# Designed miniproteins, single chains, continued (3), part 103

Each design is a single chain, and the fold is of that chain. pLDDT is the mean over its residues in the fold that is shown.

## One batch from the design tools (miniprotein)

Design m11585
Fold by ESMFold2-Fast:
Structure m11585 (fold): chain A 100 residues (1-100)
Amino acid sequence: MITNLTVTAPAEVEAGKDITVTATWDGDPNKEYLVTAKLFKVENGKEIYIDSKSTITKKNSATFTFKAPKEPGTYRIKVTVKDLETGNEVSAEKDVKVVA
């Protein structure tokens, strides 16, 4: 079972700069995990989909780089980690403020 999923990203970033997102979790080191990171804009409590990146890894960590959108505002990164053997899946999120 996947446990202790932690998503690390900068709290604030300048528009057009890189947002580096790192996910770490506890699990069996001999398994393959599908890790998906999705970027959303948050407006009026709604999540508007912007982009996604995925990787398959046998490590208990994955790193993704998104380009900060040019529009300042609150953005949300949602990371999902799926054990490809069991189908067990966990998710965590982190908000990032994009400034001009």
Scores: mean pLDDT 87

Design m11586
Fold by ESMFold2-Fast:
Structure m11586 (fold): chain A 61 residues (1-61)
Amino acid sequence: EEEFEKLAKETAEQIVKDKDLVPEVIENLRKQLERDRQAGNEKRVKSIELLLKYIEELLKK
């Protein structure tokens, strides 16, 4: 059903609307990603990577 992918995409779209906050949000997500990688939380790592992917995709348009 792509439920989680849809949520990540919609969240990314909301984030990029507030361009002034985008750098801070990306930085916070990258810090969370590093923490989860060190902890071995593969599912969380994948979720954050997916969200960052959609943010980057939207910013490159």
Scores: mean pLDDT 77

Design m11587
Fold by ESMFold2-Fast:
Structure m11587 (fold): chain A 97 residues (1-97)
Amino acid sequence: SMERKIEEALAAVQARRELSPEELELARKLMREHAEKLGASVAELEALALLVPRLLENARLTERILAGEELDEEELRELEEEAERLEEEVRRIIARE
C-alpha cells in the first residue's frame, strides 16, 4: 500500500539521519503527494524525504522575509539558489530516467 511505502521510506531515512517532528510531518505530506500522483517507488520517496530538512529551512527563511525580516543581498541570493537547487533535485528524483 502507499502508506506502507511512505513509512518504509521514512524508516530508511531515519536510519541515516534523525528528523524532527516537523520534518517528519512535511516528509509524509511531500511523499504522499508524489506517491499518489506519480506512483513513486520506495527509493524515490527516500530521496525526497532526505530533502525535507533543506525544504523546511528554505520555507522558514521565506516566511521570515514575508513577515518583514530583512536579509542581506547574499542571504537572499543563497535562499533563491537553494530553492532552485531543491526544485531541480525533486525534478530529477521524479523524472525516472
Scores: mean pLDDT 75

Design m11588
Fold by ESMFold2-Fast:
Structure m11588 (fold): chain A 63 residues (1-63)
Amino acid sequence: AADVAASVAVLARLLGVSLEQAEELAKYAIENNADPEGIKKKALELGISEDTAEALAKFAAGL
């Protein structure tokens, strides 16, 4: 979970997501065992675009 959370945060930053949004996603991933559906929902709640949120969720699902 921690490794996946770190990878998701790095990918989010590469896709233009703010540091604050990436940190919130990493916290969520750690707390929820990197659940892809939850990561997508959390990203959308933080105002991240649907395309970016889906990319992050697919990445988490592939790990």
Scores: mean pLDDT 78

Design m11589
Fold by ESMFold2-Fast:
Structure m11589 (fold): chain A 93 residues (1-93)
Amino acid sequence: VNDMVSMFRDFMTMPRDDFVTGFNRVRDVVRSNVPPDVSVRMSMYMNRMVTGDDTTRSRSMDDMGVMFSTVDPSSVSRGYSNVRNVYSDVRSR
């Protein structure tokens, strides 16, 4: 769970075009591997990270981290390898 938060934090350090592309791919993977209620909340936080200033991004990251701590690890782990693959692909560019 903490590793996923670290990956999202790393996305935020990328140039805007790269992290927007990465977030869109991650959003699609999350929707496929996370319960609908949780995926809607994650999409909201991800949109704040894309469109917000540095303060909004930091706060949204913290809120997402809190949400991940309340989600069953087994439901998140299904998407983790897919998120890691997207992260590696984006980082290679």
Scores: mean pLDDT 65

Design m11590
Fold by ESMFold2-Fast:
Formats: sequence, structure tokens, C-alpha cells
Structure m11590 (fold): chain A 74 residues (1-74)
Amino acid sequence: LREALRATGLSQADIDKILQALGYYLQGLAAHRAGDDETALQYYQKAQELLSTVGASQEQIDAALRAAKAALQA
């Protein structure tokens, strides 16, 4: 993940923000799967807030989430 994000030309600070946001998205997804939609929404909002400061597109967010899922299933 870090190497893939670095390849996009983002700064180390922006990469760290994206990785933190991915952590929040994964926690949100886990909460949603557990039926805790309120907690899931809070984590998704935190992730979106961080990513908005980077200028990352929704496509970049979706690609990063798919890459994280693939890595966990490999």
C-alpha cells in the first residue's frame, strides 16, 4: 500500500494521511458488518475529512480500499 501510494507522486505527509484514513475506513467497514451503523458512519466521516485535505478523488479512495482488501485476502 505505501509503495503504491508513493507511486502516485504524493508527499510522505499525504501518504500518512491516506493510510490513517484507510484505517478509519476499515474500522468503519468492520462496525457496519457488525451492525453498528452509527460507529461506521463516524469512522467514514473521519476518513473523508482526512482525505479532503489531500485532494484525493473518490476513485483513488475506492482503489486504495480495493487494494487493501486484496492484500488481506492474498
Scores: mean pLDDT 69

Design m11591
Fold by ESMFold2-Fast:
Structure m11591 (fold): chain A 149 residues (1-149)
Amino acid sequence: PETVRLLLENGADINAVDSEGNTPLDLAIKEGHVEIVEVILQYKQEHQQPLFPKAPGESTIEVEGLLETLGIPPEVREKTLEMLEELGVAKPGDKIPLSLLPLILIIAYVAAKELGLDTTKIKKILEANGVNTDKVDEIFEVLKKYLSK
């Protein structure tokens, strides 16, 4: 964590995308590196940088249509959209970068959990998209801290 912060302070490009379109923050979220996610979000907030910058030419997808295509239940979709809007990530009908898919799936998982619904299907979707489910709740708490306001 201190090493990551030191690299960022010495000019490492926190908005650089890899061959898959992932930023360092996207990779930390996918891998479940809670402490790295917090360091990156804190650095971005301190320097007034966008948390999820869109790369030029990046594919975008409509959030509601994506959740429906993935087979997320209507009640979970509604709660997920409410949480995305509250966190300032997306509004209903918005098109978002495909690189935000792991974040959306984490929020959908938390939404299902808060509603007392079975999260098994959503966890399988997260795992299929390379997301480590062991740290999903901890990642969400860090994201909530930095995204809400």
Scores: mean pLDDT 71

Design m11592
Fold by ESMFold2-Fast:
Structure m11592 (fold): chain A 61 residues (1-61)
Amino acid sequence: MLDLPTVRLPEEARTLSDEEAREILRAYMDALAAQPDPLSPEARAAGLAAIREKLAELLAR
């Protein structure tokens, strides 16, 4: 795939527990599912915002 429409997480996220990583993934997927087109810039922005918010919450712990 030339476009590679995937989200990259920082290495810090990979040190989180599997449950915490699943919470981040769930937030991302929920944000994408709320959008009519998951490949739109709006959907990608919403997904990334959800990841960043959840990651910041977990890392602040």
Scores: mean pLDDT 68

Design m11593
Fold by ESMFold2-Fast:
Structure m11593 (fold): chain A 94 residues (1-94)
Amino acid sequence: KAEELIKEARELVDRARKIVDEAIKLSKVKTPSKRALSLLIAAAMNVAGAEFLIEQAEKSKNEDVKLKLAEDALVSARSALELAERALKEIEES
């Protein structure tokens, strides 16, 4: 159901945001590589994209549109988490 996908997407976005925040804090102490910065920017953009799609899904009165937006939000949220984890690892290992 769309509501289950929205919940999963929100949980993944919250996790990605925490990792992005951690990576930003670490970048103030340890100079990140260009690769790490690119991953961090991509992660932040996917967090913003997923949040926008979640909001649109929650506001949608059409069940088919809601489901499609929720599915797209989940894809963006998963990408955000993967990119955030990669960014943090690159900064830690630099």
Scores: mean pLDDT 88

Design m11594
Fold by ESMFold2-Fast:
Structure m11594 (fold): chain A 76 residues (1-76)
Amino acid sequence: SDELFEEALKAIENGDLDKAAELVSQLTPEQREKLLDYLTQMLKERRGVSEEEARRIAERVLDTLLAHYQRRKARE
């Protein structure tokens, strides 16, 4: 389970949208919360925004990745 989380994080950091979308779709609810927490801290540090704003951006990133995964599955 930790391997899936680590791979998802690397795909996001590398901007590999397809890989990130696929891996994020396979994460457990607990792993998704951990990912949200990680992204929130990263965005807070990199953009200098509040924790609340960083959390909203992180949630949008996750929603975008899940939507991208759904679009890919619809084409297959």
Scores: mean pLDDT 80

Design m11595
Fold by ESMFold2-Fast:
Structure m11595 (fold): chain A 85 residues (1-85)
Amino acid sequence: MEERFSELLERLDRIVQEVKEMSDNPEKYTVEDVERLEKELEEVWAEFEREAKKLGVPQDHIEKIKGALKMVRDKLAELKKLLLS
């Protein structure tokens, strides 16, 4: 369980880095790349929240992380709109 939680945190970090790369170099990516990353973010977040609850992470800490990830979701939506234009 601890190993899974660590892996989920690493996956979230990789998603954040990929979003940054897409923002810096949008011409290298497609709408399908953004949609794949949006799906992966939601799947990883669902698993992260479940594992965090198992480990007794306070709900307010979970909500703060969720709030930070909203910025990543908003950026993915912006990139998708840009690529569809």
Scores: mean pLDDT 78

Design m11596
Fold by ESMFold2-Fast:
Structure m11596 (fold): chain A 89 residues (1-89)
Amino acid sequence: MESRSVSVGNLEPGEKYQIVGQAGTDGDRVHAVAVIQQVGKNSDHSIIVRRVRPGRLDRPVTLSGEKTFKNKDEALEEAEKVVDELLDA
């Protein structure tokens, strides 16, 4: 099982941070990736979340969701929550 947790302590405009998790058995192993970045100059943060899993033909399938938040702390909390939810699904 592979997991990568990058705690977003400092997020500057234009920077991107990635939270990666992995769950499941050999037949249904899933990777969840959340990309956090600040968009614009008003401290709004965009979270782009992708769920990547091997298909039945060994092809990765990407599922995504997008959300925006007023500050980095809310963005970080939501990103971690979404990654956990995607891995638990």
Scores: mean pLDDT 50

Design m11597
Fold by ESMFold2-Fast:
Structure m11597 (fold): chain A 97 residues (1-97)
Amino acid sequence: MEARKRELVERVERIVLEGIAEGLSPEEVERRVRELAEREPLLTEEEVEEIARAAGRIVAEYLEALRKENPNITEEERKKRVAELEAQRRAAREALR
């Protein structure tokens, strides 16, 4: 993949992880993704909207799943889950390079 597309994907992934940790609404996640993508002239408005909606949906679904496991889930517990996901992704990247 082109370096720019890789950087964009990594930044969108970071927004998703932050959204899970902070318990952000889908609308706020979508806003953050749109602001990021507006700085990248390689994407069409349709592609930006699709990425934003996908990110918002992923965060919403993950937060709903966490609430089903623990209705009283705290921000600290969400941050712990995000740290575990980041550690897994880092390990996968180190293994494959």
Scores: mean pLDDT 76

Design m11598
Fold by ESMFold2-Fast:
Structure m11598 (fold): chain A 108 residues (1-108)
Amino acid sequence: SPEELLEEALRLVREGAVKMIEAIKNKDIDTVRKIGEELVQKLEELAEKSEDPEVRRFLRNVADFVRQAIDEVIKALENGDYETAISLVIQAELMVRLAARELLERLK
């Protein structure tokens, strides 16, 4: 169902954020890149599974947003700005969660 795909996307983003924060604490840029690439791929796969055009568009937009957020996290890490990198991950997860919640309420 459209709701199940959105809930799965929220789960993936939440779990991805937790793993990224752990990798950031270890200053492991390569692991952050890998987690990000896997998360984006899984979000794109959920979008392709969606038969609802609005949910498909939303999931593609989330994948693009997450890709951009990961690039900014990596830049912060390359500059040694660990606190900014963690803040960016937390903010990105919150933004996705709020947007998905709004869409879920519209779908009912």
Scores: mean pLDDT 89

Design m11599
Fold by ESMFold2-Fast:
Structure m11599 (fold): chain A 91 residues (1-91)
Amino acid sequence: TLTVRGVLLGLARDPETGRVRELVLDFQSPEEAEAFVKAARDAGLEAEIISPTRVRVRLPDDWEKVVTLDPPASELLPMQAITVTVTVPKP
């Protein structure tokens, strides 16, 4: 399990369901961004580094099984401080 703190730069929601499908996050260091991408990929998520401290992550339909957001997904706003927890399931 990895817990990181950053800033939510942007998000995409499914227009029919309102569910979060994509997050763009900014971290304090490239090392934190790299650690997040590794944990997200290990959890089966599509994640990429878009600049040294910025990451784009795409969320599948069942993303809540491996990702916890604070604030919760329903309360997310751009330019907000965010804590993201990624849980890698046991094989």
Scores: mean pLDDT 80

Design m11600
Fold by ESMFold2-Fast:
Structure m11600 (fold): chain A 73 residues (1-73)
Amino acid sequence: SMEELAQQLYARALARLEEEGEKSLKDEVDAYKEGLRLYEEDPEAGREKMHKVGRKVDGRLHQLGREEYQALQ
């Protein structure tokens, strides 16, 4: 389902941030991980928690993806 796909994409995004050592976003990454964990038990509360930090995390992931893509060109 689309919801399962979203969970997988979020997990991969967090793994990418951890791999690249984004220490400047540690608190945001930790809060997002808590949101992912909470999502398994309470999807509504998990979504709200992730949404609060999601823009910062997503913005950084988008930037990293763009920089990586440009480096390949």
Scores: mean pLDDT 62

Design m11601
Fold by ESMFold2-Fast:
Structure m11601 (fold): chain A 72 residues (1-72)
Amino acid sequence: MPLSEKAVEHLRKAADYAERGDLEQAREELEKAGEESELSRSISTALLSRLDTAPPAGLAAALRQIVEAYAP
């Protein structure tokens, strides 16, 4: 249902790193979020694909929308 607190924390950190332009750290935090649950793994996989295939413009906004939608 909602994401775990740990998954939300990692997604928030990924958003913060993406805003700073630190895409390597954003990637690491997305991978950590993916370790928490099957739902967060699916979300992280989709976002990692977007990071690799398109400019990360809006990645932080997308991450924040996901956190707002799925946070407990």
Scores: mean pLDDT 72

Design m11602
Fold by ESMFold2-Fast:
Structure m11602 (fold): chain A 73 residues (1-73)
Amino acid sequence: MPPERLTVRVTLEEGPEGARVRVRFESSDGAETGTVGEGEFPTREEAEAAMDELVAALSERPGTRVERRVVEA
């Protein structure tokens, strides 16, 4: 079984028309990377709520490291 050592980054990008949440994965060796999902929200509050739910759910999975990042536009 390939080692379950995965980093998932949940990134919130705030802009003048709302916020975007992007979910990206990366293997521990950096060989495998990709975007799991992307969502746009009319407000930062809705985006933060979605991000917090995603981080909580992903953090319950064994072998997964979750990183929460906020990028200001």
Scores: mean pLDDT 71

Design m11603
Fold by ESMFold2-Fast:
Structure m11603 (fold): chain A 71 residues (1-71)
Amino acid sequence: SLEEFRNRPYDGEQARMVVLGLAMLAAEQTRDPEAEKKAETLVSKLGADEAQIEEAKRMAELLLELVKQQG
């Protein structure tokens, strides 16, 4: 939930997964080959598996919802 996410302690792994999630969401929404290449590069660099990618996308969606509420 958003409340649970907001109350989690910050760490470098969390920041890394958020960046991955945002890149994956951008690639899926835009269908831009350049965005897709950047997302694939991040997946390879981070060694993320399918479950980690899905978790990263969920975290990114929660952050986008928070930004929407603040804007």
Scores: mean pLDDT 70

Design m11604
Fold by ESMFold2-Fast:
Structure m11604 (fold): chain A 82 residues (1-82)
Amino acid sequence: ATEEVEVVARNVPGGVRIETTHTFADGSVRRGERLTPYETVEEAIDATAESLRRMAELKGWDVELERELYPDEGRLRATFTK
C-alpha cells in the first residue's frame, strides 16, 4: 500500500507558509497548513524532506522524495510504501 504527501511552500510576510496534502492508501485526502519561521522556501522544503525521511526510517517504510524549486515556491512530493 502507498501513501502520498504533497507539500507546497511559499514566501509570505513573517516566513514561509507550508500547505500539505496527504493522500492515504484508501484514497482519502487530508490537508493542513502552517506558517514556519524559515527565511527561504528552500530551507522550508529541505527541513520538511528531512522530517519525512526520518519518519519513514522510524516506521520502517520506504520513501521516495521529489522536489521542485521555483523562484516563488517550492514543491515536495513524498511517496511512502509500507
Scores: mean pLDDT 84

Design m11605
Fold by ESMFold2-Fast:
Structure m11605 (fold): chain A 94 residues (1-94)
Amino acid sequence: RKAELEADLERARAELPELRAAGLPEELIRLAELSITDPAEAIRETALLAAKRLKVSKEEVLEKIREAAEEARREGDEETAEAYEKAREKIEKE
């Protein structure tokens, strides 16, 4: 499982130059890399970026992250649920 995650991370890193060449925004490329190395931080940055662009309040962002964590738990994906909870804590601390 760790070897699978390391392989996925290496594959994603190898794809970053191709994503840049395809004209994807640098923000999305950075967030894609971050989602593999620090999922909680990637969720936090994505949520805050979405809040700014959509003019959504911090409270609405926190509620959506909480809902996503609950959904991940229902699906048995505890790692994703923990990443959402960590992101929520980081946003609340700011």
Scores: mean pLDDT 67

Design m11606
Fold by ESMFold2-Fast:
Structure m11606 (fold): chain A 60 residues (1-60)
Amino acid sequence: ASLKIIGTGKYNYQESDGDISITATEFDKMTKEERVQFVKDHLHYPDVVAQIIIDQREKE
């Protein structure tokens, strides 16, 4: 399955089997470790992929 990032101002992620969304405000209240775990728990991606996705969003 491919990760699709479908929103700005929100951390919206789409996978072929479902969508996940969280508001930027809610996500910003999480620690970096909590954000990575959130992506892992909902998208079932490897830790390194989840970390890269979060790091890219933090830079933009």
Scores: mean pLDDT 55

Design m11607
Fold by ESMFold2-Fast:
Structure m11607 (fold): chain A 93 residues (1-93)
Amino acid sequence: SRAEILAAEREVEERVVERLSRLLGLPAEEIRENGDATEARVEELLAKDPALRAEVEAALARLDALVAELRAAGVDLEEAQRRLAALLRELVA
């Protein structure tokens, strides 16, 4: 069960890294190894594009709502991570 949870976490992390790599134009390895550089690039993009900032804020609100729903529903971690990964794919596409 712990190995299954860790595998699911890695799968979600890999999907997020792939999407952020595409969105930010950074190598996947840099995103994985350097969160500060990723954060700085996100802030730079959002500072230059108010429409993108509004879209990101709306996306974060949707993510928060889904997390609250999954927590309330008591779904298992693997199913929760699959649903979060699907939303993250939609939000960063």
Scores: mean pLDDT 69

Design m11608
Fold by ESMFold2-Fast:
Structure m11608 (fold): chain A 78 residues (1-78)
Amino acid sequence: AREVVAKLFIEAGKFFGREEIGEELAEAVLNEDYKKLAEILNKYSNLDRKMSEEEAKKLLEKLYEQAKELLKALKALE
């Protein structure tokens, strides 16, 4: 699941013309660096409140579960 989420960040970065941000997010995901993930999101988001490392970890865990469910759904369509 981590590799899938990392690839999604890379592709999203390319799509929005921000490849460097996508690559930084992918690296943080692959290294499970929740502190770096929170720092990147806080730097590039319009959030009124800064995200904590704990909140970044919970967000990433939710994205892993959603990516896993999406892959299962796609396999069921084959």
Scores: mean pLDDT 72

Design m11609
Fold by ESMFold2-Fast:
Structure m11609 (fold): chain A 64 residues (1-64)
Amino acid sequence: DKEENSKRGAQAAAESAASKAQSLTGLDDVDSTGTATSSKLIGTGVTPLATSVVTRELAEGISA
C-alpha cells in the first residue's frame, strides 16, 4: 500500500518536527503538539480516551 507507507512517513516527520520545536520553544509547544495529535486520533476513531485528553488540555488553557 503506497498510501500506508506515506502515512507512516508523515507520522515520523511530525514526531521529528515536534521534537525540534520543543527544543526551540519549550513547554507550550508540547501542549500544542499534544492537542493536535489527540485531535487526529479522535478523527480516525482510534480511541475515546483521546477525547478526554483534548478536553482537559482545552479546559486548562481556557482557565489559565
Scores: mean pLDDT 53

Design m11610
Fold by ESMFold2-Fast:
Structure m11610 (fold): chain A 91 residues (1-91)
Amino acid sequence: SIEEEKKLLEERIKVYEKALEKLKAGDKEAAVDTLTSWLERQFSARYPEQAEAARAGAEAVREELLKVPLEELKKAVEEGIEELKKKLKEL
């Protein structure tokens, strides 16, 4: 439903904003942990029988994000927030 989709977008925006605050504070690891913990939870909620695969997927994403320079990751998260807010307004 539109209401469920709106709720998921609002939650995702909050997670990204929390990660962005950590990036602005220079805490790259905490920001990446915030993003990947939410990602693992979303996959596990959708596919409970694949919890181990969700964890492995989140860890793979974590390793990739930790390779990204802080300023590039900050820009990507800021752009992601703007795109998510745009989608939310169109619902």
Scores: mean pLDDT 84

Design m11611
Fold by ESMFold2-Fast:
Structure m11611 (fold): chain A 95 residues (1-95)
Amino acid sequence: SPLEEAVERLVAAMEASEDPEHLYAIAEGLIELAEYALEKHPDDAELARFLLEALERVRAILESRRAQLDPARYEELLARIEEQIARAKAAIEAA
């Protein structure tokens, strides 16, 4: 899937980056992409599982680098990621 390939490349870029501004930009892009994909394909449990795994990886990367990030921006990104994780879990449970 072009979507899955794009998500995997963005997560890999995030894992490779030490630049806080680059981490913020990629995380925001992944959150937006996950939200749009879940809204467009609400009955696609396999897509929801893939996005859940990707979002959990993004959360783990941000948590591992918490000391290098602005606290307010970190908390904002975590809240948005947790919202999309909850949406993905709901989509999986509904299937």
Scores: mean pLDDT 87

Design m11612
Fold by ESMFold2-Fast:
Structure m11612 (fold): chain A 85 residues (1-85)
Amino acid sequence: AEELREKMEKLALEILFLSNIAVSYIKEGDIENAKAFLDKMKELLKELEEIRSQAPPELQPLFDAVIEDAKRRIEYVEKLIKEAE
């Protein structure tokens, strides 16, 4: 149980970090690198969703909140990339 929570928290922090780097690349006009980091965020989201499917009922609301936040961050980065193109 604790190990799944630690994995969730680590993935959430990694997605946050990658989101910040992607936004930085967009501000610098480096859309190619921004897209590469967006792809990494999407891969980590898939891992979160896979772990969520194995989570006990007590952790499912926490996973759902983290997944929702991750999806919003991905959508935000995608929007910025489209606006920069």
Scores: mean pLDDT 86

Design m11613
Fold by ESMFold2-Fast:
Structure m11613 (fold): chain A 66 residues (1-66)
Amino acid sequence: GPKEAAAEAKAAVVYSLSGDAAGAAARVTRLQRHAPLTAEEAAALLSGDPEAMSRAARRALQRAGA
């Protein structure tokens, strides 16, 4: 649901910014169970680029109703 999507998106961003690629990938996979991601959005969340990650997370959360 929306709360779960928000939690997974935030976790993906935190792991990506911390350089934990495996942790970030796991959380993107969990986020996809609550909100469909485009390939571009999934790649952005794994990029470690704060601007791209923020934009992708916002779009995914809006789609999830969060």
Scores: mean pLDDT 79

Design m11614
Fold by ESMFold2-Fast:
Structure m11614 (fold): chain A 61 residues (1-61)
Amino acid sequence: SREEKIAGLRAGIETLLELGLLSEEEAQRVLDLIDAGDYAGAARLVAPRNPDLARLAESLA
């Protein structure tokens, strides 16, 4: 479902932060875009770090 995809996207961003693959600023910026419904913006920011999460975000746009 859409809700499950959004939850998975958020969890993925938190995991990247925990692994040091995103800074706190980068993670917060992506989460802010998700909260705003800007999934295309979220995808663009995460694509260089994790293409699979970018595709998940794109599927929500």
Scores: mean pLDDT 86

Design m11615
Fold by ESMFold2-Fast:
Structure m11615 (fold): chain A 89 residues (1-89)
Amino acid sequence: MKVEITVVNKDGSIETVETEAEDVKETLEKLGVPPPAINAATNILLTGEKGTYVIDDKGNVTRAKSVEEGIELAKKAKSKDKAVVVKVL
């Protein structure tokens, strides 16, 4: 199962990577994503439900209509660390 990961850094810069679901945890760890957000992303993938999800640095999950909306929500979130947008393909 393919997954698109977009990391939104504190400075507003964006990094996007496509990966397989089994590699998501390793990919997020390499990108320096906080552990609560990695745990939340892993839990989303266990459901296998298609969609776009926004995860803050505390592991709070919000559903988005698109990656673009997810990025805007992540930038507006007053996160102190990296936020993640996960698109399950």
Scores: mean pLDDT 80

Design m11616
Fold by ESMFold2-Fast:
Structure m11616 (fold): chain A 61 residues (1-61)
Amino acid sequence: SAEIREKLEELADGKEKISQVQIVLVGKRVGLDTNEVIKLLQASGKDEFSIEEAVEILEKA
């Protein structure tokens, strides 16, 4: 969603990549289950994500 993308871009602060901690924080702010977000992040095997990848993870949660 546009809201998820906007909040992710704000936390990225002009950086190309966003951390797992920042993605969880956005998930919490938009009312998602943080445990489900963490599970999806762990399943990826990655420490950092693009904004596009982070949007997809949060939309699945």
Scores: mean pLDDT 81

Design m11617
Fold by ESMFold2-Fast:
Formats: C-alpha cells, structure tokens, sequence
Structure m11617 (fold): chain A 68 residues (1-68)
C-alpha cells in the first residue's frame, strides 16, 4: 500500500539521518519530526500525508548535513 511504502521510506531515511547526525542533531531532528506530525494531525491530514511531510523534512535535513 502507499502507506506501507511511505513507512519503509521514512525508516530508510531515519536510519541514514541517524548514521550521519550527531546526538544533538538527532535530538533537534526528532523534535522537528514530532512537531511536523503533530501539526499534520491537527490539520486533519491522513497518516500517509503525515509520513510524506516527515519524509520531505528528513530529506532536507540529510542534504543539509551532507553539505557541511
């Protein structure tokens, strides 16, 4: 299903982020992901739409870390 694919992609990106981010960067990233999920839920987004937003955020943060 699209949701299962999004969850798999999220887990892949989360593992990549954890492999390159410092503990402090991981803490900030976790907070941003939680805030993103909470805002999405408050807006009435589906689980799929929430995961798509979290995926986009992780992709941006990974790109920023790799540009250092």
Amino acid sequence: SPLDEAIRRFQELLAEFASIASPEEQERGSRELIDTAERGAAEGLSPLEIFERMIALLEERIAELRAK
Scores: mean pLDDT 89

Design m11618
Fold by ESMFold2-Fast:
Structure m11618 (fold): chain A 102 residues (1-102)
Amino acid sequence: MEEEKKKKEYEEKKKEIKEVMVGEVIVRLAEGEPITEEDIKEKVEKLKKLIEKNEKDEKLKKALFEGLEEGEKEAKKILETMTKEEAQEIVEKWRELAEALE
């Protein structure tokens, strides 16, 4: 039962880090800022190194690494498929949701 709660927390953290990676790419696309696949890869590597140095929970570390890898894959797909207008619509929806949750 406690193990089920921790597993859910790890899955939530994995999802959060993936969403952070994807969200940054969408925001930069919405603003018309240049972003490359190399920029995404460099950010993932920096975050993996930071997690490796600061996180002592091996299971959480693994979940965060998996989230970053999934986030990198999704972010690269977004760079190839998402238009600036689609990115702007998503950012606007996130802003509306953030305001509703406050």
Scores: mean pLDDT 80

Design m11619
Fold by ESMFold2-Fast:
Parts: structure tokens; sequence; C-alpha cells
Structure m11619 (fold): chain A 77 residues (1-77)
């Protein structure tokens, strides 16, 4: 993975954690950084985080939801 892809993954994981914690401002900041480093639209990254949050609410662990989000990001870049 490139340095930018690694940074995108790190910020995406932080966005999912913040969203699960209910910290919408922190989640949005990390969504924007993940979009910048991945080259994907902010709306695309936000959609991935929203899907990861739904998975946690449906009973997945945070780790499983983060893994889903990272795999979804990597499929698009």
Amino acid sequence: LSDNEQLAIRHLAQAVRAAVEGDDEKAENHIRLAAEYSGLPVSTVRGIVEEALRRVEAGESLGEAVSFAVNSLLEKI
C-alpha cells in the first residue's frame, strides 16, 4: 500500500470508531481526511462509514465493521 492509502485507511478506521461513539464532528473530520488521501469523493467515504455503523448496530464487532470499511475503500482505489 502507498503512504496515502495507509493514511486513508487510518482515517477511515478513526471515522468508524468516532461514528460508533456518537462523535459526529470527529467522524466527519476523519471522513474528509480519508477522502483526501484516497482520492475518493467525501460522499463515497461517508457512505462506507454509515454502512459500517449500521453493521455495528446490527451486532457486528467494531473490528469487523472497520475491516468491512477498509475492504470497501480498497475496492474503490
Scores: mean pLDDT 90

